# Designs tried in a protein design run: designed miniproteins, single chains, continued (2). Part 82

Each design is a single chain, and the fold is of that chain. pLDDT is the mean over its residues in the fold that is shown.

## One batch from the design tools (miniprotein)

Design m6841
Fold by ESMFold2-Fast:
Structure m6841 (fold): chain A 64 residues (1-64)
Amino acid sequence: VSDEVFDAEVELALAYIRLAIAKITLERLKKQNAPQSEIDTVQKEIDELERRIAELEARLNALK
């Protein structure tokens, strides 16, 4: 059964998984001495995921 709390919890869990993958990717790029532009691109993805997590947490609090 789809409800707003369940959907938000699933999205939050997926966002945390994506954040973990992005952080691993960032570490790999740094280890490979990748161009700053590539590092900046992944850092922006991490920043966007952190914003999404904050929004989902706020949404879950509102659904209380």
Scores: mean pLDDT 82

Design m6842
Fold by ESMFold2-Fast:
Structure m6842 (fold): chain A 93 residues (1-93)
Amino acid sequence: MVEELKEKLEELEKKVEELLALIDELIEKHPEEAELLEAIKKQVEGQFEKLKSFVDEAIENPTEESLEKAFEHIEKFLKALEELKKYLEEKYG
Protein backbone atom coordinates (compact mmCIF):
# COMPACT_ATOMS: atom_id res chain seq x y z
CA MET A 1 0.00 0.00 0.00
CA VAL A 2 2.72 2.56 0.88
CA GLU A 3 4.51 1.90 -2.46
CA GLU A 4 1.19 2.21 -4.36
CA LEU A 5 0.46 5.47 -2.51
CA LYS A 6 3.87 6.86 -3.54
CA GLU A 7 3.14 5.93 -7.18
CA LYS A 8 -0.28 7.64 -7.01
CA LEU A 9 1.27 10.77 -5.50
CA GLU A 10 3.84 10.88 -8.36
CA GLU A 11 0.98 10.52 -10.89
CA LEU A 12 -0.89 13.38 -9.17
CA GLU A 13 2.23 15.59 -9.11
CA LYS A 14 2.66 15.07 -12.88
CA LYS A 15 -1.02 15.97 -13.50
CA VAL A 16 -0.66 19.12 -11.37
CA GLU A 17 2.46 20.14 -13.36
CA GLU A 18 0.58 19.59 -16.66
CA LEU A 19 -2.39 21.71 -15.48
CA LEU A 20 -0.17 24.54 -14.18
CA ALA A 21 1.65 24.58 -17.56
CA LEU A 22 -1.73 24.81 -19.34
CA ILE A 23 -2.77 27.74 -17.11
CA ASP A 24 0.54 29.56 -17.87
CA GLU A 25 -0.14 29.06 -21.62
CA LEU A 26 -3.68 30.44 -21.23
CA ILE A 27 -2.39 33.53 -19.34
CA GLU A 28 -0.10 34.31 -22.34
CA LYS A 29 -2.98 33.84 -24.84
CA HIS A 30 -5.63 35.68 -22.75
CA PRO A 31 -3.87 38.48 -20.78
CA GLU A 32 -7.26 40.10 -19.95
CA GLU A 33 -8.10 36.92 -17.94
CA ALA A 34 -4.66 36.79 -16.23
CA GLU A 35 -5.98 37.81 -12.77
CA LEU A 36 -8.60 35.03 -12.77
CA LEU A 37 -6.19 32.42 -14.21
CA GLU A 38 -3.47 33.34 -11.65
CA ALA A 39 -6.09 32.94 -8.87
CA ILE A 40 -7.00 29.47 -10.21
CA LYS A 41 -3.28 28.53 -10.40
CA LYS A 42 -2.72 29.69 -6.79
CA GLN A 43 -5.75 27.67 -5.62
CA VAL A 44 -4.46 24.48 -7.34
CA GLU A 45 -0.95 24.95 -5.88
CA GLY A 46 -2.37 25.58 -2.37
CA GLN A 47 -4.66 22.53 -2.46
CA PHE A 48 -1.84 20.30 -3.76
CA GLU A 49 0.54 21.45 -0.96
CA LYS A 50 -2.07 20.57 1.69
CA LEU A 51 -2.74 17.18 0.08
CA LYS A 52 0.99 16.40 -0.25
CA SER A 53 1.52 17.17 3.48
CA PHE A 54 -1.35 14.81 4.40
CA VAL A 55 -0.06 12.02 2.11
CA ASP A 56 3.57 12.42 3.34
CA GLU A 57 2.32 12.08 6.95
CA ALA A 58 0.35 8.92 6.00
CA ILE A 59 3.52 7.46 4.41
CA GLU A 60 5.65 8.25 7.53
CA ASN A 61 3.02 6.94 10.00
CA PRO A 62 1.08 4.32 8.00
CA THR A 63 -2.17 2.96 9.40
CA GLU A 64 -4.91 1.21 7.37
CA GLU A 65 -7.19 4.25 7.97
CA SER A 66 -4.58 6.93 7.10
CA LEU A 67 -3.54 5.11 3.89
CA GLU A 68 -7.19 4.64 2.81
CA LYS A 69 -7.93 8.35 3.41
CA ALA A 70 -4.77 9.37 1.52
CA PHE A 71 -5.86 7.31 -1.53
CA GLU A 72 -9.38 8.84 -1.34
CA HIS A 73 -7.96 12.39 -1.21
CA ILE A 74 -5.67 11.71 -4.21
CA GLU A 75 -8.58 10.22 -6.24
CA LYS A 76 -10.85 13.21 -5.46
CA PHE A 77 -8.10 15.70 -6.37
CA LEU A 78 -7.31 13.87 -9.66
CA LYS A 79 -11.01 14.04 -10.60
CA ALA A 80 -11.17 17.76 -9.70
CA LEU A 81 -8.07 18.42 -11.88
CA GLU A 82 -9.69 16.59 -14.85
CA GLU A 83 -12.89 18.66 -14.47
CA LEU A 84 -10.92 21.93 -14.21
CA LYS A 85 -8.82 21.04 -17.30
CA LYS A 86 -12.02 20.31 -19.27
CA TYR A 87 -13.55 23.62 -18.12
CA LEU A 88 -10.45 25.60 -19.15
CA GLU A 89 -10.22 23.85 -22.55
CA GLU A 90 -13.94 24.47 -23.25
CA LYS A 91 -13.79 28.16 -22.20
CA TYR A 92 -10.38 29.09 -23.71
CA GLY A 93 -9.69 26.38 -26.34
Scores: mean pLDDT 85

Design m6843
Fold by ESMFold2-Fast:
Structure m6843 (fold): chain A 79 residues (1-79)
Amino acid sequence: SGDAEALKLVMEAKQKVTEAQKLIDQKKDFDQAIKLADEAKKLADQAMNVPGVSDEIKAQAKQLKKQADQLKQQAKKLQ
């Protein structure tokens, strides 16, 4: 099962999303927030494509990708 590998990627994506959200909330470093959101999206995509990953972890990764997309759009509007 790829669950252990996928979970590590999901946890890294969660950290990037959290950091991006914090920068946006502080109205600070929008370029860095966009970069973090893009990194989170890539990590979430990698997690969804891990061979043998469970549907539960795929769902978490899809949600993180959606959150990262939303944060990226918000940061771009605030630049």
Scores: mean pLDDT 87

Design m6844
Fold by ESMFold2-Fast:
Structure m6844 (fold): chain A 90 residues (1-90)
Amino acid sequence: ERERERRERIEEARRRFEEALERFGSGDATPEEIQELYDAILEAARVDEELGREGVDTLRRYRVPLPPGFLERLREAAERARREEEEREE
């Protein structure tokens, strides 16, 4: 029950993230699209730590300009996901 919903969120977040990434990879990304990429990565980090790590790594690889608030939010999201994962794994 809860697992199903969480799995759906992860799948959705991952899909959104990859979609935004493809647009950015094309080299024709608009400032608005770049912001969508930030949002997608933030969402991915909130649902799963692994997705969050991939998002951060991707940002660094493509040298995406990071707004000051983004890094803070990303760190918070990643920390929450990590705690949830730790509690689950124990």
Scores: mean pLDDT 68

Design m6845
Fold by ESMFold2-Fast:
Structure m6845 (fold): chain A 92 residues (1-92)
Amino acid sequence: MDAEMRELYLRVARRLLEARQEVLALMKELGKMTPEMEADWAAFLAALDAQIAAGIARALKNYDLEELRERVAEIEAELPGIVAEAKAALKA
């Protein structure tokens, strides 16, 4: 159970990270990245391991497996559309 919940959390965390990196890469390509945004992203990455560890601990304490599975499924289902909309807005 703990192992499965940790895998679910890590899976969604990786998907969210990949989605953010994909949008930021396009922003950089289009010259829309500000120095402040780059600094904020660097700070986020520096704290990422600690934030993931804390998030896993919190999920294990506050969610059961089915609740976490439903949340992860919803996020994963919506994420491609959110990324597509963000990219379309940037290209417009």
Scores: mean pLDDT 81

Design m6846
Fold by ESMFold2-Fast:
Structure m6846 (fold): chain A 112 residues (1-112)
Amino acid sequence: AEEKKKEEEQKKNKEIVDSTFDSLLKGLEDMAEATGEKEIYEEIKKALEYLRKEDYEKAREAGASEKIIELYKELKKLAEEGSETEKILEKIQELLTAIFEEIEERMAEKKA
């Protein structure tokens, strides 16, 4: 049945999203330690943890941009709809790009 295929895609998508975020949060922690820029990486990590809880208000307060929040909402919707893995990976890549661009912007502001 098409319903079973959709459920399998939903489960797979959830595992990909969860695994990606776990790896990202660990990577941000490691980068904080390696660079000494603990405040920047810890703020981003906190914002991402609130996004995973779908607490968008606290994510904004932690410094998540509207772009990051909207990309996360789109990713969540695609995963829940049982979208093809390729679309999930593409949206994850867009989200990761936005996150690292924001880190670079905060780093540049600190140097200015």
Scores: mean pLDDT 80

Design m6847
Fold by ESMFold2-Fast:
Structure m6847 (fold): chain A 83 residues (1-83)
Amino acid sequence: SRNYAEELARELGERGDRVARELEELGLTEVADQVRAETRRGVSLLNGAGALPSTFSYTLARDTYDTTLREIDDLRDRGLRSL
């Protein structure tokens, strides 16, 4: 449903913002910007998924959320390893 995709978009936005702020505080500004860009892409896709019929919306929202979180975590790990 639309509420499911919208809730995932909110959670993703909050998670991405926290990760970006942590990286920025460590001086990893370029990686923080990459996290923000990836978060924005994921949120946009989740909001688009919320406009689809329920069956497709749930599947697409789940996949988008999971793949975007993996990308954010990968960016965070690469940034931290560069210290």
Scores: mean pLDDT 83

Design m6848
Fold by ESMFold2-Fast:
Structure m6848 (fold): chain A 83 residues (1-83)
Amino acid sequence: SLEKVIEAAKKVIEMNLSREDAIELLQKLSEAVNGKKAVVPPEGATPASLQTAIALYLVGLSLEDPEKAEKAAEVINEFIEKK
């Protein structure tokens, strides 16, 4: 549901992730949604900038492909539950 996607995006923004954890989440999202690894973020990308990018990506995806957005939200929730 759209509500689940919005809740997942909010959780990502509120997390205090390391850069390594943010990159791990990005890779898991890319693999789950696109079947391939994401491009490695530039060295200057902060955890906060990566979390914001992930949240915006999820919201944007919900407008373009709701089924993929729900899959992405599930990956985010699983990642949060394991940390």
Scores: mean pLDDT 77

Design m6849
Fold by ESMFold2-Fast:
Structure m6849 (fold): chain A 110 residues (1-110)
Amino acid sequence: EEEEKERELLLLQIRLAVAGFPKEVIDKYLELFEKTKDNEEIRKILLEMVDYVEDAVARALDAGNEEVLERIHEITLEALDKLMENYDDVEKVKEIAEEFKRRIDEILAA
């Protein structure tokens, strides 16, 4: 299970890198996963956010819209900063995740 968790983190790093995220965003995601390793509910929310941002990045790339892609990166970094301050509060993490999803949907509504 320890070995499986290490592989999960490596796969997450690869997924974020393939999505074109800057090192700073990748590093913050990895830090959050390490800080939340004992909280399954928060980890589930973080993984759902990764799935959401992967879809958003794919849609922006398909549209050829570099401005939208940069905005996705900016919104993701802002959300990660808020999560770093609140990672031990499940209700606040849910609130931040829902706001993140709304902001992503807003910039994709073209």
Scores: mean pLDDT 78

Design m6850
Fold by ESMFold2-Fast:
Structure m6850 (fold): chain A 61 residues (1-61)
Amino acid sequence: SAEELRAEVLALAREIAAKKAAGEEPSDEQVNRLLALMMELWRRLSEEERRAFEAELNKIL
């Protein structure tokens, strides 16, 4: 579902942000997975929902 995809994207974004805060580089696999999940989520969201989610992601990243 879109809600499950949203939760997965946010969880992975937080993991990547935590690694960067610790001075570690996220793996290419983690970055590629985030991009793939974001693209899938973007296709399922309205323009208004995309703007709201982008604002939420910007608080994490």
Scores: mean pLDDT 82

Design m6851
Fold by ESMFold2-Fast:
Structure m6851 (fold): chain A 69 residues (1-69)
Amino acid sequence: MDEELAREARRGADLAIAEAEKHPQYAQTFADAGVENLEMLADLSKDESTKREILAAAERVRAHAEALL
């Protein structure tokens, strides 16, 4: 179900942000990998609401990485 994709996306985003915070010199690398995975999950979603939620999580990862540079 699409709810499972949304849950996995939230976990993935939180992990990517945590790793970027622990290793600021590699923050962009962790963010890029996290965003790529989230975009893949969004593409697998059949529900526009879930897709929007996953893409919002990807933007959250990008914003955190930019703040750490």
Scores: mean pLDDT 79

Design m6852
Fold by ESMFold2-Fast:
Structure m6852 (fold): chain A 88 residues (1-88)
Amino acid sequence: DESSEKISKYLLGEIELSDEELKEYLKEAIKNTIKKNLPKDKKFSEEEKKEREEFLEKEVEKIVKERDKLSPVELAKKITEIAIEVSK
């Protein structure tokens, strides 16, 4: 999808993203990754969805703030770790 493609290009140094663009594309890419990898029988309550959205928002904001201090490999690792944690 577009968000995952934008993040991949950003990590490869092919494009530049603003803080707002990076935040939105990261949130969307992680959400899409979770949807593909979660068991189809796993349902979340509205409260659980809210808690996971708040966690995702907080962790993505940290990545955006630290992006100039992180290598592309470290960024990719953090994105993967967030996706795993939100999937639990």
Scores: mean pLDDT 76

Design m6853
Fold by ESMFold2-Fast:
Structure m6853 (fold): chain A 69 residues (1-69)
Amino acid sequence: KREEARRLILQGIGLELRAIGLEFDADYLLKTHPDDAAAQAKADALLAKAKKLREEAKELYRKADELLE
């Protein structure tokens, strides 16, 4: 039970780290190519994916919290 909760937390942390990486890439694109519509579209897609990963991480944390009571 405790071990399963730890696994879910680690998976959630992994998703958050991936989201941070995507957010960093998006920010870098916007700063280095501020007038490039294609770069802005790519950055928007990266931010949308990052948001989805963060929401998935929150669900994993909820499941882990339930297992820990």
Scores: mean pLDDT 84

Design m6854
Fold by ESMFold2-Fast:
Structure m6854 (fold): chain A 55 residues (1-55)
Amino acid sequence: KEELIKVAEEAARLHARRMGLTPEEQDELAKKSAENAKKMIDLVTERRQARAAAA
């Protein structure tokens, strides 16, 4: 879900900020976290929906 991607992005940004990283580094970590979450969700959702539709 889109909410999971937002949560992952926000958590990574918050963690980076607490570590004293620059805004650019915060954005980079947030983007990577969001992309990883999106790939995971897309893979799981696509696989699950394909099985449900086929059944």
Scores: mean pLDDT 75

Design m6855
Fold by ESMFold2-Fast:
Structure m6855 (fold): chain A 94 residues (1-94)
Amino acid sequence: MTIDPEVLELEVEASLYRMAGTIAEKAGDKKLAAEYYAKAGEAYYKAAKVEKDRERAINLLKEAVESYELAASYGNEEAKKKAEEARKELEKLE
């Protein structure tokens, strides 16, 4: 299956933000961890919206939900709402 370059770029961006979030978490910077995990969730969510393959879109939405839930756990209240929105999108595709 051919991966759309836009989807690939967003997925790579999301993975890098998730890694940055984990590094911030290990350093004890909860605010920075929340910011990076929220950015990871946003990039995964955008990737899911432009992904044409349903199964790949489902997996990207699952990654978005997980990343937003991590951001919310570190105090990002907006990420909690975005996790719920991504979860509802996921339920429509499954």
Scores: mean pLDDT 85

Design m6856
Fold by ESMFold2-Fast:
Formats: sequence, structure tokens, C-alpha cells
Structure m6856 (fold): chain A 73 residues (1-73)
Amino acid sequence: PGGVYRRINSGNYSENQRKVLLRVIDQGGGLDDLYEVEKVLNDPNVTDKQLEEISKKFNIPLEELKKAVEEAR
């Protein structure tokens, strides 16, 4: 259980990216969900529709996801 949190907390992520990844885990997301969300946040061609789907699935505010994407760019 500690391994995933350690990776997120010690990884080279922005504050908002870390918050989003931690919320994915807190909402019951697994490693596959974490990797998929990380991919989307770092995708320069990510669409609002993809962010809305993640927002709905993990109950994360869309605005927090947008900030995490902006920090990756």
C-alpha cells in the first residue's frame, strides 16, 4: 500500500499533478488507472472530453485536472 504513495510523493510531479494522482488512488483507482491518468495529464494533445471522463470516474474537479495538464506543458 505504501509503495504507490511513495512513488507519487517522491516523483517529479507538480503540486496539482500529485493531488490528482493521489485522488485517483483515494477514489479506488488501481495502478492501471494511475498510469492512464498520468499519460493523459502529460499528453500535449489531451482533449476536454478525456479530462471530463476522468473527472466523472474519479470525482475530481475538472478545473484541478486542467491545472495539472497546464503544469505538464
Scores: mean pLDDT 74

Design m6857
Fold by ESMFold2-Fast:
Structure m6857 (fold): chain A 78 residues (1-78)
Amino acid sequence: MKEKLKELLLEYLNTPDPEKRQEIRKEIEEISRKILEEIKARSRDAAEQLALLKEYAEENKDIIELRKEVARKEALEA
């Protein structure tokens, strides 16, 4: 899942076709939602969930940076 998410983020950034980019974005959102749900399922405590999210971000800095690039690109195109 982590590897596929990174591949999708890179594909999004390298895809000039708006229609294909929209399809890739939907897949990114779906995988992102599943990751968040898995993290939330590991704890019912909000503070522990936040700690798990921070741990995920530290372990996946490359994915976090790619997400920021995607968000920046979308903001500029809006």
Scores: mean pLDDT 76

Design m6858
Fold by ESMFold2-Fast:
Structure m6858 (fold): chain A 63 residues (1-63)
Amino acid sequence: LKERILEALERAEEPVSASNLAEGLGVSKSAVSKALNELEKEGLVKKDKKTGLYSLTEKGKKA
């Protein structure tokens, strides 16, 4: 799931919500949120606190 989230964020090239990722990947929002939280801890994904949207970090873009 984490790999599919990274690919989706790279393809979008703009910040995306957890709900949009869940719909696009055909998985539950809770599963996506858990994976996003883990990716954020790994430094591959960043959450914008004002918008609640997720985007790739420089490290995530290189993956």
Scores: mean pLDDT 76

Design m6859
Fold by ESMFold2-Fast:
Structure m6859 (fold): chain A 62 residues (1-62)
Amino acid sequence: SSMSKKGLENLKKYLEELKAFLESQGVPVEVKIEILDEDTVKVTITTPLGTYEEIVDLSKLV
């Protein structure tokens, strides 16, 4: 849907800005987005101290 597409674009932009900010603070991070369905993604953030995972409803980001 158009909302899910915009939610995904908003999420990608947010994660790119977050990664850039954390790397500027000396924290190396890797961000992975896994599409689970049209409205749901899994975000994985990996740092030297561990991995954080969150399920995101894309309809909430529009």
Scores: mean pLDDT 79

Design m6860
Fold by ESMFold2-Fast:
Structure m6860 (fold): chain A 92 residues (1-92)
Amino acid sequence: AEVKAGDLIAAEVEVTPEQAPLLRPGNRVRITSKKTGEVIEGVVAEVEAVSETRALLGIRLLESGEVEVGDEVEVYDAAGRLVGRGEVLAVL
């Protein structure tokens, strides 16, 4: 599905223990879809810890692109470091 700047993606991500503290509301992130190869810039809007190694992220998009529910995604910080891998649960 085509997403637009201002849309919210909800994704459940497996977070590395070293990188989990870098996922905070207001932080710039880059989302890469493993299915489409699309790279979309966003800002973390919400973070909810599901377990010690898993978080539910709400990411506000800053760009349009192609992302679908069920897409496998990688989340990178502003420095290009991988901070989480997971799946898109919703596009709002």
Scores: mean pLDDT 80

Design m6861
Fold by ESMFold2-Fast:
Structure m6861 (fold): chain A 87 residues (1-87)
Amino acid sequence: MEELLKELEEKKKKLEEERKEIADYIAGKLDAIAAKFMADIAEKRGILKPAEVAAINALADALLADQTPANLAAVRAEIARLEELLK
């Protein structure tokens, strides 16, 4: 019954890969929302100009539309910068 065990292991691996893709997708959308929220707080504190907030919102909107590694990296870099500014 080695064939049945192999089929179950392959199905389990596929489900784990699909769950990871869903988790990464959700994490990317949460990062985009977090960046927009942090940018709004920084604007209200006078730390960022409206044009800088618009640029961050554009990056976040790009990530919400397309979960590419480049869009994710750009938004995460802005989150790190905003965390330093909001200290």
Scores: mean pLDDT 81

Design m6862
Fold by ESMFold2-Fast:
Structure m6862 (fold): chain A 95 residues (1-95)
Amino acid sequence: SMLEETREEIKRLAELALPKLSEEQQKELKEFLEKLLKRIEETEERVKRMRKEGVPEEKIELEIEMAVGSLRVATVSLLHSLLSKEEAEEILKKL
C-alpha cells in the first residue's frame, strides 16, 4: 500500500540522514519521525473506518494520496532544516 511504502521511505531517509547529523539533530529527527509514524497509523485507522462505512474506494484512495503528500512535504521540509540544500537533495534523490 502507499502508506506502507511511505513508512519505508521515511525510514530509509532517516538511515541516510542520521550519519550526517549531530546528537541533538538526531534526537530532533527521531522525535519528528515518531510523529510522522503516528500520523500514518491514524490515517490507516481512518481508512479502515471509511471502508466500514461504505465510502467508495476512489475517495479512500484520494484520502491516502493526500495524507502521503502531506507526510512527504513535512519530511522534505525537516531535511532542509537539518541539512544543507545539497545534502538534503542528495538524500531525496536516493529515494
Scores: mean pLDDT 84

Design m6863
Fold by ESMFold2-Fast:
Structure m6863 (fold): chain A 109 residues (1-109)
Amino acid sequence: SALEAVQAWYEERVARGEKAKSEADEIEKNPDATPEQRLRGAEARKEKVELDYGEQTREANAIGRKDNEKGLEFGKKAEEDYQKKMDEVNREIETARAELEALRAQLEA
C-alpha cells in the first residue's frame, strides 16, 4: 500500500543517516585516518546533512499544516542550518580531496 511504501521509505532514510553518521564518527575518532578515509568521512557527513534537511523540510510542512507562519519560520531556520553545514562539509571534502591528490602525486612521482 501507499502507507507501507512511505513507511519503508522513511525507515530506509533513517537507516542511511544512522549508517553515514556512524561511519563519519568512526573515521573522525581515528587520529591515524588516511586522506582516503578523511574524504569518505566528509562524504558521509554530507549524506547525513542532506538526509537531515529532508526530515526537517517534512517537519516544517507538518507544522505549516497547523500553523503556516510557524512552519515557514521552522523551514527557514532549517534551510539556514543546512546551508551552513553544507558549506562546511563541502570545504572538508575539497580539503580531503586535495590532500589525497597531493599524496597520490608524490607516490606516482
Scores: mean pLDDT 83

Design m6864
Fold by ESMFold2-Fast:
Structure m6864 (fold): chain A 68 residues (1-68)
Amino acid sequence: MEQDILDGVLAIVIGVAELIKRKVEERRDELGEKADEIIKMLDEIIRAAQAGDIDTVHKLMKELEKIS
């Protein structure tokens, strides 16, 4: 039951990261190389979340905040 809640939270993180990737792709012409950097970080967050690696997700989110 507790694992199901964690899986739900991670699914939300994945969904939000995918949404942000879509927005960055939409603005690729304006962002250039920065778009590729943000997309790579979001892909890493998605992979960490799919693996259930909460510590890595947290670290990557802090790095993404520096770019925002």
Scores: mean pLDDT 78

Design m6865
Fold by ESMFold2-Fast:
Structure m6865 (fold): chain A 125 residues (1-125)
Amino acid sequence: SELLEEAIRILEEIRELAEKAGDVYIAHLADRARDLVLAAQASTDQQRKLQLLQQALALVQEILEMVTMALEGASAEEIAERLNISVEAARAVLSMSRETLEELKRLSEEAIRLLQQAIEELQAS
């Protein structure tokens, strides 16, 4: 699927950008989402494919929420509580430049749109 191939490329870009910025948590979520999309591409079971893509979507939505909270000036403690992550992980996200956070937001929104479209196309089949 062209949509899934594009989503995989964007998830790889999110991972690389996060790693370059010294973040391991967003990078880990992006890698997990990518693995789920790859597993969905390999699956011949429509229900399994749908389930895997829904799981990938949830992970990317978590990335978007973290980045949005950071851009809106949330504290590390607020991010940690909202997303049930460590304060250290939240602090790493907050240590990223505004430009990096804005690019991660843009890429995450694009990945979400592609995954939502792929899910809708599978449900229509």
Scores: mean pLDDT 91

Design m6866
Fold by ESMFold2-Fast:
Structure m6866 (fold): chain A 95 residues (1-95)
Amino acid sequence: SSRAQGQQLLDQAKQYLKDGNFDKAIQLAQQAIQVDPSLTPEALMIIGKAYVGQGKYDEAIEYYLKAAELSTDPEVKRRALTYAVMTIALKTMEA
């Protein structure tokens, strides 16, 4: 199913994120969205985390805010906003 395929891509994206392969994590997360759009909030969170790993804080903040906006799950929404705030703090410290 598209859900199973999308979830597999998302799980692979999480593994690449853990391994520090941020470009591959972003690519697979974007593919997961194309396969199953219902995974969009979680995929955007992975893309945001990958951008943080690359030091691209403005891009990371944008993706976390999009994840919060598009999520219907209050827990995912709260987590996304927390990551956005933490990334703003990181950007301020590296300025």
Scores: mean pLDDT 89

Design m6867
Fold by ESMFold2-Fast:
Structure m6867 (fold): chain A 89 residues (1-89)
Amino acid sequence: MEIEKIREAIIERSEEILKEGESEIAKELKKIAENSKSLEELIENLIKLYLNKSLEEVSEEDKEGIKELLKEMVENLEKVKEKKEEEAK
């Protein structure tokens, strides 16, 4: 369920990037959101994208948005893990 929130956030961010013109990074973000089966995969793929691509092609505003998104994803994952461990049966 949490993955839907993350997916929507990524789609919204990629649409903002696409407003400036088509971007390989924006296309990759959509694919990551669609292909990620778990929060772990999603976060790993986002980190790989953010670190592996030349960030010079993305504006500082877009970089900040992606970084903030990643931070929220990591925090959500940690919160889910904590709650899951407490509710584990």
Scores: mean pLDDT 61

Design m6868
Fold by ESMFold2-Fast:
Structure m6868 (fold): chain A 66 residues (1-66)
Amino acid sequence: QADVDRLAAVSQAAADAAREAMKHFGLPRETAARIATRVAQRALDEGLSPEEVYRLTLEEARKAAA
C-alpha cells in the first residue's frame, strides 16, 4: 500500500537534515527532531521527494535558529 522505499528514503533524509541542523545551527535535539518529523509527515502527505525533505528540514531549522 504505502511506498516502503519512499518512506525509508524520506525518513533518512529528515534524520540526516536534523543531524546537520544540530551541528550547524546549534539547535537542541528536541527542536531538530520536531522540525524533521513535521517535514517528513508533510512529505508523506504531499508526495515530496527525499531531496525536498532534506532541503525543507534544513530551511525550517535555519529559520528557527535565526
Scores: mean pLDDT 79

Design m6869
Fold by ESMFold2-Fast:
Structure m6869 (fold): chain A 94 residues (1-94)
Amino acid sequence: SILEELIEKLREMGVSEEEIEEALELAKDREAVRARLEAALRAALDAMPGLTEEQRARALAQIPGLVEEVVALGLEVAALTALALERQVERRRA
């Protein structure tokens, strides 16, 4: 399942079981999950090198639609996707 694949990827990235469990517990709040995923997508986009202004503007315009698509897969999937994006951004800044 998508959820199981995300959990395995997070483990490979060094995310703790406690962080995964916390994200899943917080996934009960739909609006909080949407806000977290939107923030994570914007941060991931900001961390991407080599994008033109036009590519960046187009990607930003797509974020609300992407949030709704991921949330439609499930709140747990959306919460873990946000966590994975947050971890990737931290790795790129290091």
Scores: mean pLDDT 84

Design m6870
Fold by ESMFold2-Fast:
Structure m6870 (fold): chain A 82 residues (1-82)
Amino acid sequence: GETLKNEALSVLEKFSKKLKGAIKTAAENLIESLKNVKTEEGIKRALEEAIKSLEELVKSEKDENEKKAAEELVKELKKLLK
């Protein structure tokens, strides 16, 4: 519900300040999507889809510091899903 959405938004906002390029854009797009979702199932689905997209971007990321920050974001988002 609202707790999951608010925790996800907090995590994403914190990490988006550290992230750059395509991974930052993906995190910002997830923030926008979550703001528009009305159901808990919609929030969970958006997070699951975004985790998969972020993991794919991490595989192609050439900047090691950016990759590490993105991997940490994925780990924190996975902790929110139950």
Scores: mean pLDDT 81

Design m6871
Fold by ESMFold2-Fast:
Structure m6871 (fold): chain A 83 residues (1-83)
Amino acid sequence: YTLTPEQVLALYEAAKKAGIDPNKEELSEEERKALNDVIKNSTLTPELKATLDPDGDGKISDEQLKAFIKTVKEKPELLIPEA
């Protein structure tokens, strides 16, 4: 799966507001739970929620979190979409 630049930016902003640094290579269990709470509280758009939690159970998979963090680290320009 691949996040769009807009989804990456929205998740990055949501995580920063929750006190989570999404630029970390991996999130602590506490940070992961805080990010899941942000999603559960519908702070993110429906499209982004569906991307992070395709099961709709309020959990973000470790694979999706790792892909997000890796994408942000590899392509920081995705935080500022050119469009």
Scores: mean pLDDT 56

Design m6872
Fold by ESMFold2-Fast:
Structure m6872 (fold): chain A 94 residues (1-94)
Amino acid sequence: MKLTDQEIRTYTALILQEAVEHNLSDEEIREAVETFFKTNPDVDPQRFMDAAVAVATDWAPELAEEVRAIAAAHAGDPIEAVVAITRLLQRHAA
C-alpha cells in the first residue's frame, strides 16, 4: 500500500513521540524504524528522514538548525539520521 506524505509524517510523529516519552535506546529507536520499513517497504527511507526533520522542527523550532545539521551529516544513512534526531529531542525534553 502506497503511503501519502501525510501518513508517513503521522507514523514518524508516533515513533518519535513514543521514543521521547519512553526514553527509548538507540537500538529500540532503530528497531521501531526498521519495523516501519518491513511493514511499508515501498517507502523511501529518505522520505521518512524528511518527515522526521519536519516533525522535529515543528515540535522544537529552536532546534531546527541542529536537526537539519544532523540530517545533512547522515545523508547516506536515513535510519541513523532519525535515531540521532530522536536522541536530540530526548536530550531537549530532559
Scores: mean pLDDT 82

Design m6873
Fold by ESMFold2-Fast:
Parts: structure tokens; sequence; C-alpha cells
Structure m6873 (fold): chain A 72 residues (1-72)
């Protein structure tokens, strides 16, 4: 659905912004791992019809990326 595509696009944009700001290679790898897990979770929740849960994962990913940027 268009909603799922929008959520996936939002997560990709958040990932790209975090990777522009983070210079530590270990934190950059963690960003990539969290991105992959979040994308998988969004797809699984969307397939189950849980769009609210998928949005919650996007919000959680944004908070995680903010914390990693602050840690670097």
Amino acid sequence: SSEVQELLQQVEEVREEALRRITDPELRELVRELYELTVQGIRELAQAGDLAGARYLVEGFEEQMRALVEED
C-alpha cells in the first residue's frame, strides 16, 4: 500500500540523515543493523494489517537514530 511505502521512505530518510551526522564506524554499522530490523518489522506488521504498529516502529527508529547521533 502507499502508506507502507511512505513509512519505508521515512525510515530510509532518517537512516540517511543519521549516516550524514555519525562518523564513528561502529555506530554507523549499528545504524545499518537497526535499519534492516526496522524495515523487516514494518513489512511484517503491515502484512498483518497493523499500520499503527508499523508507525510506532518508525517513531522508535527516529528516537534510536537521535540517540546514536548524540552519542557520537
Scores: mean pLDDT 89

Design m6874
Fold by ESMFold2-Fast:
Structure m6874 (fold): chain A 65 residues (1-65)
Amino acid sequence: STVGDVYVAYDENGNAVALIFERKDEYSYLLANETKSRFAKTLEEAVKDIEKRAGVKVASVEKVE
């Protein structure tokens, strides 16, 4: 069972570029082209780091049930 919400970050062409996992005090995220998880204090910080590392603009972040 996953505790917290899971999000998918999409670019402007609708490609999934990262998975973002809500944790108790932080967010963990995994870029589509990487195997190493990264961490950010806020969802906004995670999205900005994803944009910078993937070289794309994140157009939407969608919650997965």
Scores: mean pLDDT 83

Design m6875
Fold by ESMFold2-Fast:
Structure m6875 (fold): chain A 72 residues (1-72)
Amino acid sequence: AKLSKEEAAALFAQLPQGLRLKIKQVLQELSVEETDPVKVAQEAYLRLQPELPADLLAKIGPVLERLAEETL
């Protein structure tokens, strides 16, 4: 991915606190059943998709992939 670990962390930190907590919770729940970080990120994206505006959704995709890698 184009985003560095530092860039992903900076983008994540700019999100509202409630959204950051929700993302961490979704990743934690998914990592119990799925060990592939790509699949964890994809499922998290699908769960968040109906709740986020398109601009935030575009930003969160690469961040979710990096966070899923760090969860495993």
Scores: mean pLDDT 74

